# Designs tried in a protein design run: designed miniproteins, single chains, continued (3). Part 29

Each design is a single chain, and the fold is of that chain. pLDDT is the mean over its residues in the fold that is shown.

## One batch from the design tools (miniprotein)

Design m8975
Fold by ESMFold2-Fast:
Structure m8975 (fold): chain A 82 residues (1-82)
Amino acid sequence: MSPEEYRELSKKYLQKALELHKKGEDARKIARQLATAFSYAMLAGDKELAKEVIETARRISEEVEEGGDLLRELAERLEKEL
């Protein structure tokens, strides 16, 4: 795959995470989409997109009633991979 294809996949999975959050889905499902989006951003060499995924995880962690700790821990783990 090209870096552009990886960037497009990252954005697609980031959008899936946002849609799951909007629907009030489980934080574990949201976290899986965000982790996938981050992996594709890293494969694309797009550190700014990877940072956007981390910032999205932090924001959603503050907005969810349950699993905010899981999303915060995910964001901290992903930040160490940058």
Scores: mean pLDDT 88

Design m8976
Fold by ESMFold2-Fast:
Structure m8976 (fold): chain A 72 residues (1-72)
Amino acid sequence: MEAAEALGEAVAELDPELGREAREAALLALEAGVPEERLREIAEEVAANKDDRAGALEALSRLGRLIAEALA
């Protein structure tokens, strides 16, 4: 749960609505079996790219790929 909150907070610095959606997606990823460590890595990448929207969106795209992979 902490990793989902961290990801939501990092994304919320760019856009509060995206932050909420990122937190919900992270919770879905955890339910699908994605390790919390991978979500924490994505949160760190978003935080490192807070002034680079494209980089932050690329990190979120990676979250989507992890969820798709876990559900396959």
Scores: mean pLDDT 76

Design m8977
Fold by ESMFold2-Fast:
Structure m8977 (fold): chain A 68 residues (1-68)
Amino acid sequence: MLSVEEFEKRLKELEDEALRAIAREDIAALQRVLGEVEKLYEVAPEEMKETVKKVRDGIEAALAQLQA
């Protein structure tokens, strides 16, 4: 299992990738990042689940806007 520190670092990297994908309107890249965030949510420590859910929800909202 990832430590909380390793988990935070990984989540931050995925957030940065999502922001880049949104700026490029790269739907495929954003969908890939969403998949990685969902995998992190499955293995997330209890303390981190709320934070990961926030990131996932943000990516889903961005995808909905780009696909509309």
Scores: mean pLDDT 82

Design m8978
Fold by ESMFold2-Fast:
Structure m8978 (fold): chain A 81 residues (1-81)
Amino acid sequence: SMKQLSEAQAQRLLDTARANEAAGGDPMAVARQLAYVLHATRANPALSARVRAELRRFRERHADDAEVVELLERALAAHDA
């Protein structure tokens, strides 16, 4: 992405993703939102670390959903290299 998210923008998107999860929203849609936020914060190590923690917690809560797990593992791996 040509534009990185600010901390405030990233926090707003993470809050929206958590609200969507709490409301029983589609886990794949939430996972894609989290993966996007991770990608768009990759240039800020401190913010990226916080976002990666959110992806790991979401993955653990949805460990029974193979598509969600696969998407989040790919997103996390892409930012370890």
Scores: mean pLDDT 84

Design m8979
Fold by ESMFold2-Fast:
Structure m8979 (fold): chain A 120 residues (1-120)
Amino acid sequence: NSSEIARIIESLKKEGRSPAAIKIVEALLTGDVDTAKAAAKELTKEDTADVNFILDVIESIAKYGFKRTEDAAAAVLEELNKKKLLKNSDVPRLQRIKGYADQYGLKKLYLTAEKVINHL
């Protein structure tokens, strides 16, 4: 629903979320894998608050079983891992993402979360 996505994005802007975080969330909600991956590549080790927020969004995607967003969520996790932006302190959240993904048949997100956890 384009109107609902627009409302969510407007809310994030009012909350003062960064442009990078907003771009990633919009790409996740639309299932735009290429845009999600490109936006995640822009994140650095200084963007800890954005990384934490994006992990919360991915956990929500997994928890609610949003199949259409799975590939974009998996791509974002892969880029965060490749850029070494994930830490041992993120493992409990990654385990929840993995558990929800398993519960709702989000196989690609499950395998990606498992790979990331094993790399940490």
Scores: mean pLDDT 85

Design m8980
Fold by ESMFold2-Fast:
Structure m8980 (fold): chain A 74 residues (1-74)
Amino acid sequence: MKEEAIKLLNEAIEAVKNGDYEKAIQLVNKSIELVKDNPAVVNLLRAAVEAIKNGDYEKAIQALKGAIQALERL
């Protein structure tokens, strides 16, 4: 399941880079459902969604990368 979440988050980063913000938010929300048992990762993903909604796409990408790194350490 962590591998599936990492794949979705990499797709979310590409969606943000391509300007597909609605798709990025949907992918991040799916990842939150997969990683509900990890509060640190959930908090990073929620921060990423907020950053996307606020137009802070660089902050969103950094939060998504942080979540991927945290998941890779599990």
Scores: mean pLDDT 85

Design m8981
Fold by ESMFold2-Fast:
Structure m8981 (fold): chain A 87 residues (1-87)
Amino acid sequence: MAKAEIEFDENSLTATVTIEMDPEILKEAVERAVERLIAEGRIKPTDVKVTLSEDNSKAVIQAANYSVARDLVREIEREAEELIKKK
């Protein structure tokens, strides 16, 4: 099960997403979610900055705004579910 947290920065109007899940799934789910949202024109590559922990168990994502952060969390959860179904 994925655990996701969104922190909104009221000074910059940006949001930080922290996601923790299985290291074997997290990196692929994040990469697929970002690529899909870019392909659909919903976000720009510059709207997100992804930092993965060295063990890939945790991702910290800086999003341009709260809407981008929410869309990203939902898409990461969807991609993670599809990856789990294939295993």
Scores: mean pLDDT 79

Design m8982
Fold by ESMFold2-Fast:
Structure m8982 (fold): chain A 96 residues (1-96)
Amino acid sequence: SLEQLELELLLAGLRGDLERAAELAATLPEEVKTSTLTVLVNLAALAGDVERAAAIASLLPTEEQKREALLAAAELAEKLNDLETAEELRRIAEEV
């Protein structure tokens, strides 16, 4: 089911299993994939894991969606006073 695939993508992303996350993301409808990957990017940013946030964002379907996810995650990090994570996520977004 779609709900099961969404859960599997979420768990793969949380584990840092980027190969499995990419496989699962490829099988999901774009709307479901985008929302699930955006949640994972935000969770990685909350953990200060810039590398994981960038890798998960790279699985989003369009360059615009990648930039938007990274910038939203940067704003979240900044609100939590993680200025280093926010600055790095904005830098990566500019390179997309």
Scores: mean pLDDT 87

Design m8983
Fold by ESMFold2-Fast:
Structure m8983 (fold): chain A 68 residues (1-68)
Amino acid sequence: SALERERLHLLAFSRHAIAEIRELKAQGRMDEAARALASFEAYLAEQARRHPELAPLLTELRDEARAA
């Protein structure tokens, strides 16, 4: 389904974004990590607005990014 395809794409994109946040933190680039997190959270908020059915997954991804 279209929704299943969007879910898989969202998961792949989010894993990459969270990995980049972790890498920036590992390099001590804390200001860049904070900006990357803010951009990712803004992206997730827009996805929640467009696809309310994905809200539980988007919440999980947000929490994972914040814990990165």
Scores: mean pLDDT 87

Design m8984
Fold by ESMFold2-Fast:
Structure m8984 (fold): chain A 89 residues (1-89)
Amino acid sequence: KEELLELLKKAIEAIENKDKEEFKKYMTKTIELLRKEYPELTKEAGKKAVESDDPLLTFFKAIAEGLEDEELSKLVLELGEKAVEVLKE
């Protein structure tokens, strides 16, 4: 939980600082930890994402909706929204 919060905040900070290497690093770690700590939720989110016109946003939105922790939920959604913007260039 605490580790996931730290990784989410660092990934978002990297986006805000336009640091692509740090974003890639913390985004990768965030996804790995989400799969480890919430395997059922990430599987369900992945299934919804493949049926979506915006897979990345749909994935993070589904994770956020499934999380019981309000702070984690908000940060996951924020990361998804900001990551989509970065990938659009």
Scores: mean pLDDT 79

Design m8985
Fold by ESMFold2-Fast:
Structure m8985 (fold): chain A 93 residues (1-93)
Amino acid sequence: MEEEIERKIEAVKKITRLLFEAVDYAEQGDYDKAIKLVDEAIALARKELPGSTSLLGALEDVREAIKAGNVRQAHIDAIAASLIGVGEVVELW
C-alpha cells in the first residue's frame, strides 16, 4: 500500500510539472510541443491514477484549451488539474 501511495504521489508531481511546462510552451507559441506534454500527462494519469475521472477530465480540458489557442484558459485549467491531482493524494493520507 505505501509503495502504491508513493507511486501516485510521484505521478501527480510529474503530471503537475508536465502541465506547467506545456503551458510555458503554449505561451511561447509552440502548441505542438505543448500538446505532446499534455498527452504525456494524460498517459501517466491513465496508467498510475486510472480511477481519477475528474483528473482525466481536467487534463482533457487543458488539451482542448491549448488546441483552441486559448493560453489563458489552458493556464487556468492546468492550475485546476494540479489541485485535483493533489486532492487525490491528500485523501490517501
Scores: mean pLDDT 83

Design m8986
Fold by ESMFold2-Fast:
Structure m8986 (fold): chain A 95 residues (1-95)
Amino acid sequence: MKDLEQAKKLEEQGKKLEAEGDEALRRGDSETAKKLYEQSAELYKKAAELLKNVDPERAEKLEKEAREAQSKAVSLEVGIELLKIGDQIDEELGF
C-alpha cells in the first residue's frame, strides 16, 4: 500500500529531524532545536493521518510521537522565555 510506504517515509523523516533537534540542543542552540522538534511533530501528524483508515494502531503510535516532539518544543520555548526575562532583570538591576 502506497500510504503505508509514504507514512513510513514521513516517520523516518520526523525521527531524523528529532535527532537533529537533539544535536542542536546539545550545542546549546535551543531556538534551532525547538524549530526542528516542531517540524518533526508536524511530520508525525501527517504520517498518522495517512494511516488512520489503513493502520489505526500505527496511527495512534505516531500521534503519541507527535505529542512527545511537540512537548519538547514547548519545554524549549519556556526555557527561551525564561532566559529573556533574566536578561531584562539584569538590565533593570544595572548589570
Scores: mean pLDDT 79

Design m8987
Fold by ESMFold2-Fast:
Structure m8987 (fold): chain A 90 residues (1-90)
Amino acid sequence: GAIEALEGIKYLAEKVAESTDPNEVAALVAASGIYATEAILQGADPELVKKIFDYVVKAADARLAGDVETARKYAEQSIKLAEEAIEKLK
């Protein structure tokens, strides 16, 4: 359901911050987009989910640019917003 999709995005955001492989980062972002779509279809707030996904993309861009600290901060923002979205679904 929506909660499982959002938990999936949290996991993928952490992996984006850790990855140094551009192909892996691209795959993690694509998977996050699939989970974002699933979360919306299962009743999550579309505006909040869009913001969660935007932070995953920003984390990926920062990671690929070599800015590890900024990538971690964006991933942490995505995770925090995903936790807020999960709480709203309980």
Scores: mean pLDDT 89

Design m8988
Fold by ESMFold2-Fast:
Structure m8988 (fold): chain A 105 residues (1-105)
Amino acid sequence: SSKVKKAVTLSSSGGILFSAGDYDDALELFKESYKLAKEANDKLTQAQSLLLMGRVYYEQGKYEEAKEKFEEAIKILSTLSSSDSDAQSLKKLAEKRKEEAEKKL
């Protein structure tokens, strides 16, 4: 859908800002990506946006907020088919990132 394409583009732009250390601006783009993905009922893109938001919070030292976003992503990904390799890979990454955030608490 058009909304999914916009969500993916926003995540790509946010990723560039994240790599530059512009965490607040990256977070705004990832939040908009999540909103568009949710409106499109695209669970995989929703989970990806949540994982990216969690990564921003982690880099900002906001480990509890990071953990919450990773948990939200895991919950969504757990509703997807076990044959969806993209969903399974993203879930494994989210679980690893959640453990990293928990170790900082």
Scores: mean pLDDT 90

Design m8989
Fold by ESMFold2-Fast:
Structure m8989 (fold): chain A 94 residues (1-94)
Amino acid sequence: SLLDEIEKILNELIEKGKKLGMSEEQLKEMEAIKKRILEIFKKLSEENQKKVLELLKEVLDTEHKSAQELLDAMKRLAIEVVKLYDEEKKKEEE
């Protein structure tokens, strides 16, 4: 399922963060981002679920020079996921 695929990618991103030497606090932020993305993903349309998958694949396929660079990319991804959810909710209320 799409949910299983994004969970797998999110777990791979956390493992990538560990290999880059993320601190315990940075790893806690990664886990919080994972939980938020998964919660929002379940509420999205199939079209927006596919967009989230594309965004996650882009982050995974991008070379990150540091733990902080990966964490900053994940924070930006979380903002985009929230934006997709807010835009979808606005359309449902119109």
Scores: mean pLDDT 85

Design m8990
Fold by ESMFold2-Fast:
Structure m8990 (fold): chain A 65 residues (1-65)
Amino acid sequence: MAEAEAEHQRIADILKERLSTTGAAGQAAVDLLDKLIAEGKSPFTALKEAVDSPEGQAALAALNA
C-alpha cells in the first residue's frame, strides 16, 4: 500500500538520478515521469508509462551505450 508506493517512488528517484546523467534524452524522460506523477498517476504507473515512451526508450538506450 503506502509502503509499496514509497518503494516505487524510491526506484523512480534512483532512475531519475541515473537518467539525468545521460543529457537531453535523460532529462526529457525525467520531465515526462514528473509530469505523469503531477497528473495524479502512481509512481509505478508513471514509471511504466515513462519507460514505454519514446523519451524513455531513448534515455535507456543512452544509459546502456
Scores: mean pLDDT 74

Design m8991
Fold by ESMFold2-Fast:
Structure m8991 (fold): chain A 64 residues (1-64)
Amino acid sequence: REEILEKAVKYLTEKFGLSEEDARRVAELFLDGKGAQAGALLITRHGLTPEQAKEAYDFIKSLL
């Protein structure tokens, strides 16, 4: 779990410019099966397109 969180946080911060705190919150939502909430947060709070939110979801899911 922690290793997957670390990889997800690094991806979100480097790819989309999220803060480490925001990236960790989003990654935790994905890992807890709350992908819809995580995707909505990425789009509404962080300005990602639906396609970018899907890319983030698919990447994090690949770590599981």
Scores: mean pLDDT 79

Design m8992
Fold by ESMFold2-Fast:
Structure m8992 (fold): chain A 120 residues (1-120)
Amino acid sequence: SPELEELLLRLAKLVEEIREILDELRLLYLEGKLTKEKVVEAAEKIIELIEEMVKLLEPVDPESAERLREIAKRIQELIDELKAGKISVGEALEKLEELVKEALEVVSEAATKIQEELLK
């Protein structure tokens, strides 16, 4: 299906954008330039990208869409803890990387299911 192939390409692009954001945060951390504000901005952008993936997946894999919504909620909780000064910038980066890893695993599983449907 051309629609499912387009969906897979759009998901892959969103995944790459999330990876690029994390790579930028890691570089800033290694350079001693990572601030709370930059982690918050990056995490908020990652939530937006996950919400786009939710919209793409909801019609074809509502279970994976729901799992992504739960992860986005956990990223929001992480932002709130960081803004409240309850965690360090380094701890926030580590937790954000773990939550993103979970989100990318959900997307990978969903993409595999979609590819299996394309194969008959």
Scores: mean pLDDT 90

Design m8993
Fold by ESMFold2-Fast:
Structure m8993 (fold): chain A 87 residues (1-87)
Amino acid sequence: SREEIVKIVEELKEKVLKLMEEKNVPEEDKRQTERGFDSVLKHAKLPSATAAGALALVETLLREIKERYPELSEELDKLLAETKAKL
């Protein structure tokens, strides 16, 4: 359901932001990531939202983070795999 997609994305947002905090990522970059997730959540709340669409947006967002912070790649890939299994 749409409500389940929203919940899964919100849980991923919390985990990614916590990971960035633990790895001492600058506050400005954490805020940018939070805004990125808020954009995904806005789309996930639309009546036409799909699990595949939400996954594609999340994959794009996490790829952008990995390009800027390659050191987070392994942990972000693990979080993405867990999220994909739930969607």
Scores: mean pLDDT 85

Design m8994
Fold by ESMFold2-Fast:
Structure m8994 (fold): chain A 59 residues (1-59)
Amino acid sequence: EAKEAIEYLRKNPNLSIEEILDIAKKFGIEIPEDQILSTEHTIGLVIEKLLEKYNISLE
């Protein structure tokens, strides 16, 4: 499931901030509002936190 979320985020760069944060919240990841700079930055930050939390290595 976490791997699927990462692939979904990577394949859908045009997601809204709200959709990205909903995915993050589903996996227990909170992004402070002051760190929400752009859609691209927020996607990258959520992917990084998912990789760290679930100890996932992308091939």
Scores: mean pLDDT 76

Design m8995
Fold by ESMFold2-Fast:
Structure m8995 (fold): chain A 55 residues (1-55)
Amino acid sequence: MSLAELNAELERKMEELTRKMLADIRAKGEASPETMDQMREVAELAKARRELVAA
Protein backbone atom coordinates (compact mmCIF):
# COMPACT_ATOMS: atom_id res chain seq x y z
CA MET A 1 0.00 0.00 0.00
CA SER A 2 1.38 3.40 -0.98
CA LEU A 3 1.47 6.34 1.44
CA ALA A 4 -1.20 8.09 -0.66
CA GLU A 5 -3.51 5.05 -0.48
CA LEU A 6 -2.91 4.73 3.26
CA ASN A 7 -3.66 8.45 3.78
CA ALA A 8 -6.92 8.17 1.81
CA GLU A 9 -8.07 5.09 3.75
CA LEU A 10 -7.11 6.63 7.11
CA GLU A 11 -8.97 9.88 6.32
CA ARG A 12 -12.10 7.99 5.24
CA LYS A 13 -12.12 5.81 8.36
CA MET A 14 -11.38 8.76 10.67
CA GLU A 15 -14.39 10.61 9.24
CA GLU A 16 -16.63 7.57 9.85
CA LEU A 17 -15.22 7.11 13.36
CA THR A 18 -15.78 10.78 14.26
CA ARG A 19 -19.43 10.65 13.19
CA LYS A 20 -20.06 7.42 15.11
CA MET A 21 -18.24 8.67 18.21
CA LEU A 22 -20.28 11.89 18.33
CA ALA A 23 -23.54 9.97 17.78
CA ASP A 24 -22.68 7.47 20.54
CA ILE A 25 -21.74 10.20 23.03
CA ARG A 26 -24.93 12.16 22.29
CA ALA A 27 -27.12 9.07 22.65
CA LYS A 28 -25.39 7.08 25.41
CA GLY A 29 -22.57 9.21 26.86
CA GLU A 30 -20.01 6.58 25.84
CA ALA A 31 -18.53 4.88 22.78
CA SER A 32 -20.24 1.71 21.53
CA PRO A 33 -18.26 -1.53 21.02
CA GLU A 34 -18.57 -0.98 17.25
CA THR A 35 -17.06 2.50 17.59
CA MET A 36 -14.24 1.11 19.77
CA ASP A 37 -13.44 -1.51 17.11
CA GLN A 38 -13.23 1.20 14.44
CA MET A 39 -11.00 3.28 16.74
CA ARG A 40 -8.56 0.35 17.00
CA GLU A 41 -8.54 -0.02 13.21
CA VAL A 42 -7.82 3.70 12.76
CA ALA A 43 -5.02 3.49 15.36
CA GLU A 44 -3.38 0.64 13.40
CA LEU A 45 -3.56 2.62 10.14
CA ALA A 46 -2.16 5.72 11.89
CA LYS A 47 0.72 3.63 13.26
CA ALA A 48 1.50 2.26 9.78
CA ARG A 49 1.41 5.80 8.37
CA ARG A 50 3.81 7.11 11.04
CA GLU A 51 6.23 4.24 10.33
CA LEU A 52 6.20 4.99 6.60
CA VAL A 53 6.77 8.73 7.19
CA ALA A 54 9.57 8.05 9.71
CA ALA A 55 11.37 5.68 7.34
Scores: mean pLDDT 77

Design m8996
Fold by ESMFold2-Fast:
Structure m8996 (fold): chain A 56 residues (1-56)
Amino acid sequence: HMKVVDAALPPEERRLFDEAPEGFVLEKSDGVDGADYVARPLPGYRLENGKAVPVE
């Protein structure tokens, strides 16, 4: 859950935040090439068949 710190992120990371699929957030992983990102479902969502589905 990014707050004001997203303004300090590199432009490429901000772009990934804008391009995250609905119900997902892009998180930076420890990639061997230094810039691997993975999509994770938001806290109120779960992954079903590769899609983020709301959980109640």
Scores: mean pLDDT 56

Design m8997
Fold by ESMFold2-Fast:
Structure m8997 (fold): chain A 90 residues (1-90)
Amino acid sequence: SEAEKKAEELAKQAKDDIEKNGLVPLLYEFLTLKEKYENGEISKEKAIALLRGLIEGFEKVAEVAKNERTKELAEKLKKEVEEFLKKLEE
């Protein structure tokens, strides 16, 4: 799937355990959530709840990240999740 491909790409470039075990699983969860929502497999209410959890997850990764790349990626992905959430709440 697209989610697997993007998670695998990030995993190959991971420089520390926070990126590999924090960012990669959260990215996979976000991309899988988008696919399931677009296919009608999950409700809007469930999608919103899961997106809020992902925002918190990426925020925590950004706060604890020792590597600047990991922090910047977490902040960028958090913003993408926030933008998707905004579209769902319209």
Scores: mean pLDDT 81

Design m8998
Fold by ESMFold2-Fast:
Structure m8998 (fold): chain A 82 residues (1-82)
Amino acid sequence: VAEKLREALEEAKKVLPERLAAELERVVELLLTADTVAERIAALLRLIGLLLELELENPDNEEAIAAIEKILEAAREALRAG
């Protein structure tokens, strides 16, 4: 599960603005190091916030939106597995 999250992050970093890519990397680290369900949910909510910010500022950046959606999917799988 950690490998899937890291793979999704690396793909997203290729298509996201550098600032947003750095935020994503931080959120993914939080998800991977979270010891409680509450911490993982907080990280997931931050990730959803990043997706909404991207959609509002760059609605035509379909590749970046799809990359963040893949990370959300991987994060949900990590939550189910933990």
Scores: mean pLDDT 74

Design m8999
Fold by ESMFold2-Fast:
Structure m8999 (fold): chain A 69 residues (1-69)
Amino acid sequence: KEVLKELADRYRKIAEGDEQLAKSFEEAAKRSKDPEVQEKAQSTADIYRKNADQARELAEKLRKLAEEL
């Protein structure tokens, strides 16, 4: 039970880190005047957003499993 909660907290922290990276790349895209740099930075931000969503989903599943047991 405790192990599942600890693992859920780890994935939540991973999601938070990836979300911060996504925001940094989104900000870089907005600040760049080069269209190619804007597109690449936004694409990278989208990847980190997707990773954050996946980590958050896994954290939720693990937390829910811990609550059911």
Scores: mean pLDDT 83

Design m9000
Fold by ESMFold2-Fast:
Structure m9000 (fold): chain A 68 residues (1-68)
Amino acid sequence: MEELKKYVEELTRRVLEEGDIEAGKQAMKKAIEAGDKESYNLVKRALAEAAIQGRGEEARKAFKEVES
């Protein structure tokens, strides 16, 4: 439980600071598998921020691939 939160936080930080969309995609999949809606929403926000910063196409594709 705590390990999942730390994992999601670390990957979310990479999305926000580095624009690492793949890290966001991995964190989102992990949150979905665990049924952790809070972590899922956290990652979703980070990917939306990355989209605003100019990585919109990659963030949009990541959302669609995880939700498919």
Scores: mean pLDDT 73

Design m9001
Fold by ESMFold2-Fast:
Structure m9001 (fold): chain A 63 residues (1-63)
Amino acid sequence: GNAEAGERAGTALAAAGGSKELAERVGQAGIDGKMSEEAALRVAAAGASGDKEAAEREALRAL
């Protein structure tokens, strides 16, 4: 669900070297149902590619 998608997105963002605060906000938004699964997938994909700037941009767009 959204909570799991947000957690994966936050983890991928942090692994790419992105902001820890932003990664925590992404995870919390997933738990609260404030982030769509599609948005979380975009953050996770960018983070998985190692593109910190893209992952942070997608996270801010999703919040």
Scores: mean pLDDT 82

Design m9002
Fold by ESMFold2-Fast:
Structure m9002 (fold): chain A 94 residues (1-94)
Amino acid sequence: SELSRRARELAEKALEALKAGNYKEAAELASKAAELAREAGDLVTQAVAEALLGAAYHGLGNDEKAEEALTEAARLANEAPAARDRVTAALAEI
């Protein structure tokens, strides 16, 4: 769907922002990616976006929000096993 495509594009931009150390931008992009993926029912992209959001909040020093996002990513990975591989690959690039 168009929502899944936009969610994936935003997640890719969030990953690039994380690699650049732009944690605030990464959190904003990953948050939007997670919203669009959830609306689309795209569990794999939602899990990736939540994991990137967690990494961004960790970079910002917001441990509570980081733990919340990473917990949601883990829950989604249990529902969609393909999400586990994608989350692992994305986090390995940071």
Scores: mean pLDDT 90

Design m9003
Fold by ESMFold2-Fast:
Structure m9003 (fold): chain A 92 residues (1-92)
Amino acid sequence: MEEALEALREAAAALAAQGATGEDWFRLQLEAAARLGHEEEAAGARRAAEALLAGREPSAAELEAARAVEAFIREHRDEFARELARLARERV
């Protein structure tokens, strides 16, 4: 439990040391969710973020996908943190 949070903190620090941006970290979060079986929802959440950055309103489907990813992360915090830390280490 504490191990997952420690691994996540270590991975975030390593990526930051390599110049990773908040956008890079967000992309890794979506990839971690996709690897844990939420690939379609992760793709929708990415499109929602891209729409907002482009000054466009996300579609209802894109917003629902983003909410589904958020709910998954809240319910499976330790599992998500472990996968995100593992994925981040692959990028270091």
Scores: mean pLDDT 72

Design m9004
Fold by ESMFold2-Fast:
Structure m9004 (fold): chain A 96 residues (1-96)
Amino acid sequence: DYAELAKKLNEAIKELKELVENNDEKEAEKLVKETIEYLTKWLQEKLGLSEEDARRVAELVFRGVGYKIETTGKPATAADVKEAIERALALLEAAR
C-alpha cells in the first residue's frame, strides 16, 4: 500500500537529513542503499517489475520524494508516492 511506502520514505529521509548534518557519510550511504532495496522489492512484488526496472523506478521515486520533502518541508503522502511511481514508470516506458 502507498501509505506504508510514504511512512517508510518519510522516516528514511528524516534520518538521512540527520546523518548528513552530522557528517556520517557511511551510515547515510547505507540508509539510501537499504531504502532503495526495500522499494525495489516492493515494486517487484506489487507491480511485477523485473529487478532492473524496479531498481530504476526505486531510485527515481526516492529522489523525487526526497526533493518534494526538501522543497515543501512537509511529509510525503500516499498520493505523493503514487504520483512519483507513476512518473517513474512513464520515464522508464519512454526510455524503451
Scores: mean pLDDT 85

Design m9005
Fold by ESMFold2-Fast:
Structure m9005 (fold): chain A 78 residues (1-78)
Amino acid sequence: SAEERERIAREVAENKPNAVLPLLGRALESDDPALRRAAARVLPQVFGDPELLARWQANPVVLDLPDEVAALVLELLA
């Protein structure tokens, strides 16, 4: 459901910051314009928050998230 996807996306954004940089890389290389747009919106936030960037860089993990959930994670971070 949409509510479950939003919950998963929020959990990843809040509790799994080390998954964000791999998602950004995947989204920027995607053929899906929605994913590329979401990733592009996160880039300025990365430059504005050194503490957040440090958490994202720590022990990176790749999550097999559906594209819809990945887009929601990135939109929550923008």
Scores: mean pLDDT 77

Design m9006
Fold by ESMFold2-Fast:
Structure m9006 (fold): chain A 81 residues (1-81)
Amino acid sequence: MPAAAEQLAAIPGLRYGGSTADDSLLFFTVIEEGLTVAQIRAALPPGWRLVAVVRGSEIIEEPADDYVLKVGDVLIVERTE
């Protein structure tokens, strides 16, 4: 498991959903209310970036730190190194 997947899976309210074959993108599903984008970014290891949140049919690229996540949101985390 990539280090980013392990660290983010340790956050209550996130579920690891998978990765691309090269582990360049990681997907997480939000399973609890009240998480913010700032909390996710603070938990990311060096070399990884939150690039988007998918809510239903909408893709929110580079969401603001104060953005409040909802159950069913999908987080897309990208390797930058």
Scores: mean pLDDT 79

Design m9007
Fold by ESMFold2-Fast:
Structure m9007 (fold): chain A 73 residues (1-73)
Amino acid sequence: EVEKVLEELREKVREYVRKLLEKGYSKEQAIKAAAGYAAAEAALALNQPVTQEMFEKAEKFAKKVAEEVLKEL
């Protein structure tokens, strides 16, 4: 369920990561910010509070997306 919502957010998370990297933020900073963004968006979509499990899944997702974006830069 959370993973499906995160996949639907993929392009928004990619754009967010790309913008942060273009502004000179580090990979680690971009991943942390994108994880928070993705977790908040997923919580809103599911009408649930942000949980530790949701954040952990969002962080794993954001890390994969950031690695993809870095290969394109």
Scores: mean pLDDT 82

Design m9008
Fold by ESMFold2-Fast:
Structure m9008 (fold): chain A 92 residues (1-92)
Amino acid sequence: MTLAEALASIVGRSVVVERADGTKVTLTIESAEGNTVTLALKGKDKAAVEAAADAIAAGFEASGAKVVERKIEETPEGYVATLTIELPAVLA
């Protein structure tokens, strides 16, 4: 199974990520198109959402991927960080 196939199979799925301080952030795979993956991280604490987004971005960059876009938005339900990740040469 390629990384692109694995990511495409979980588009629209969410996982709750619990941080070391006990705060929870919901990670959703919003889209996977070609070598580009969009992730959304949702939580009620801005610092927790930013730190989770930073950790995920750093992990992808350490693996040779490129973070093309990173933004954080305030919503009535909390904060949403959106990461757009460009993966090196992954397809299938």
Scores: mean pLDDT 73

Design m9009
Fold by ESMFold2-Fast:
Structure m9009 (fold): chain A 105 residues (1-105)
Amino acid sequence: MQELLEEAQRLFREYDRHIRTAREFIKKGDVYGARDHVISAYSSLMRMYAISKQTGQFDSQVQQRGKQVSDMFRTVAKMLKKLGTPDAESMAWTLEFLAAELDSL
């Protein structure tokens, strides 16, 4: 129990760091920098979700952050599509799929 709570606190800090950095990259129009940090935040969120399911804690915090990452995935996907390359459009599709999965949590 205690080890999972400490891991959750670490993951919340990692999440907040990546989200702040992703917002700065979005503001600068750095699409790939924004993508990488939103994906990192998503990875931390999925581990927090697993801890939430095991402990019965953090459900509200995970849901709120899930909505935030979902919105940011859609924002970055729109930016990727605007680049007009097949690779960027494929990445955008993946981010939109992950956003839909988060909306289902």
Scores: mean pLDDT 87

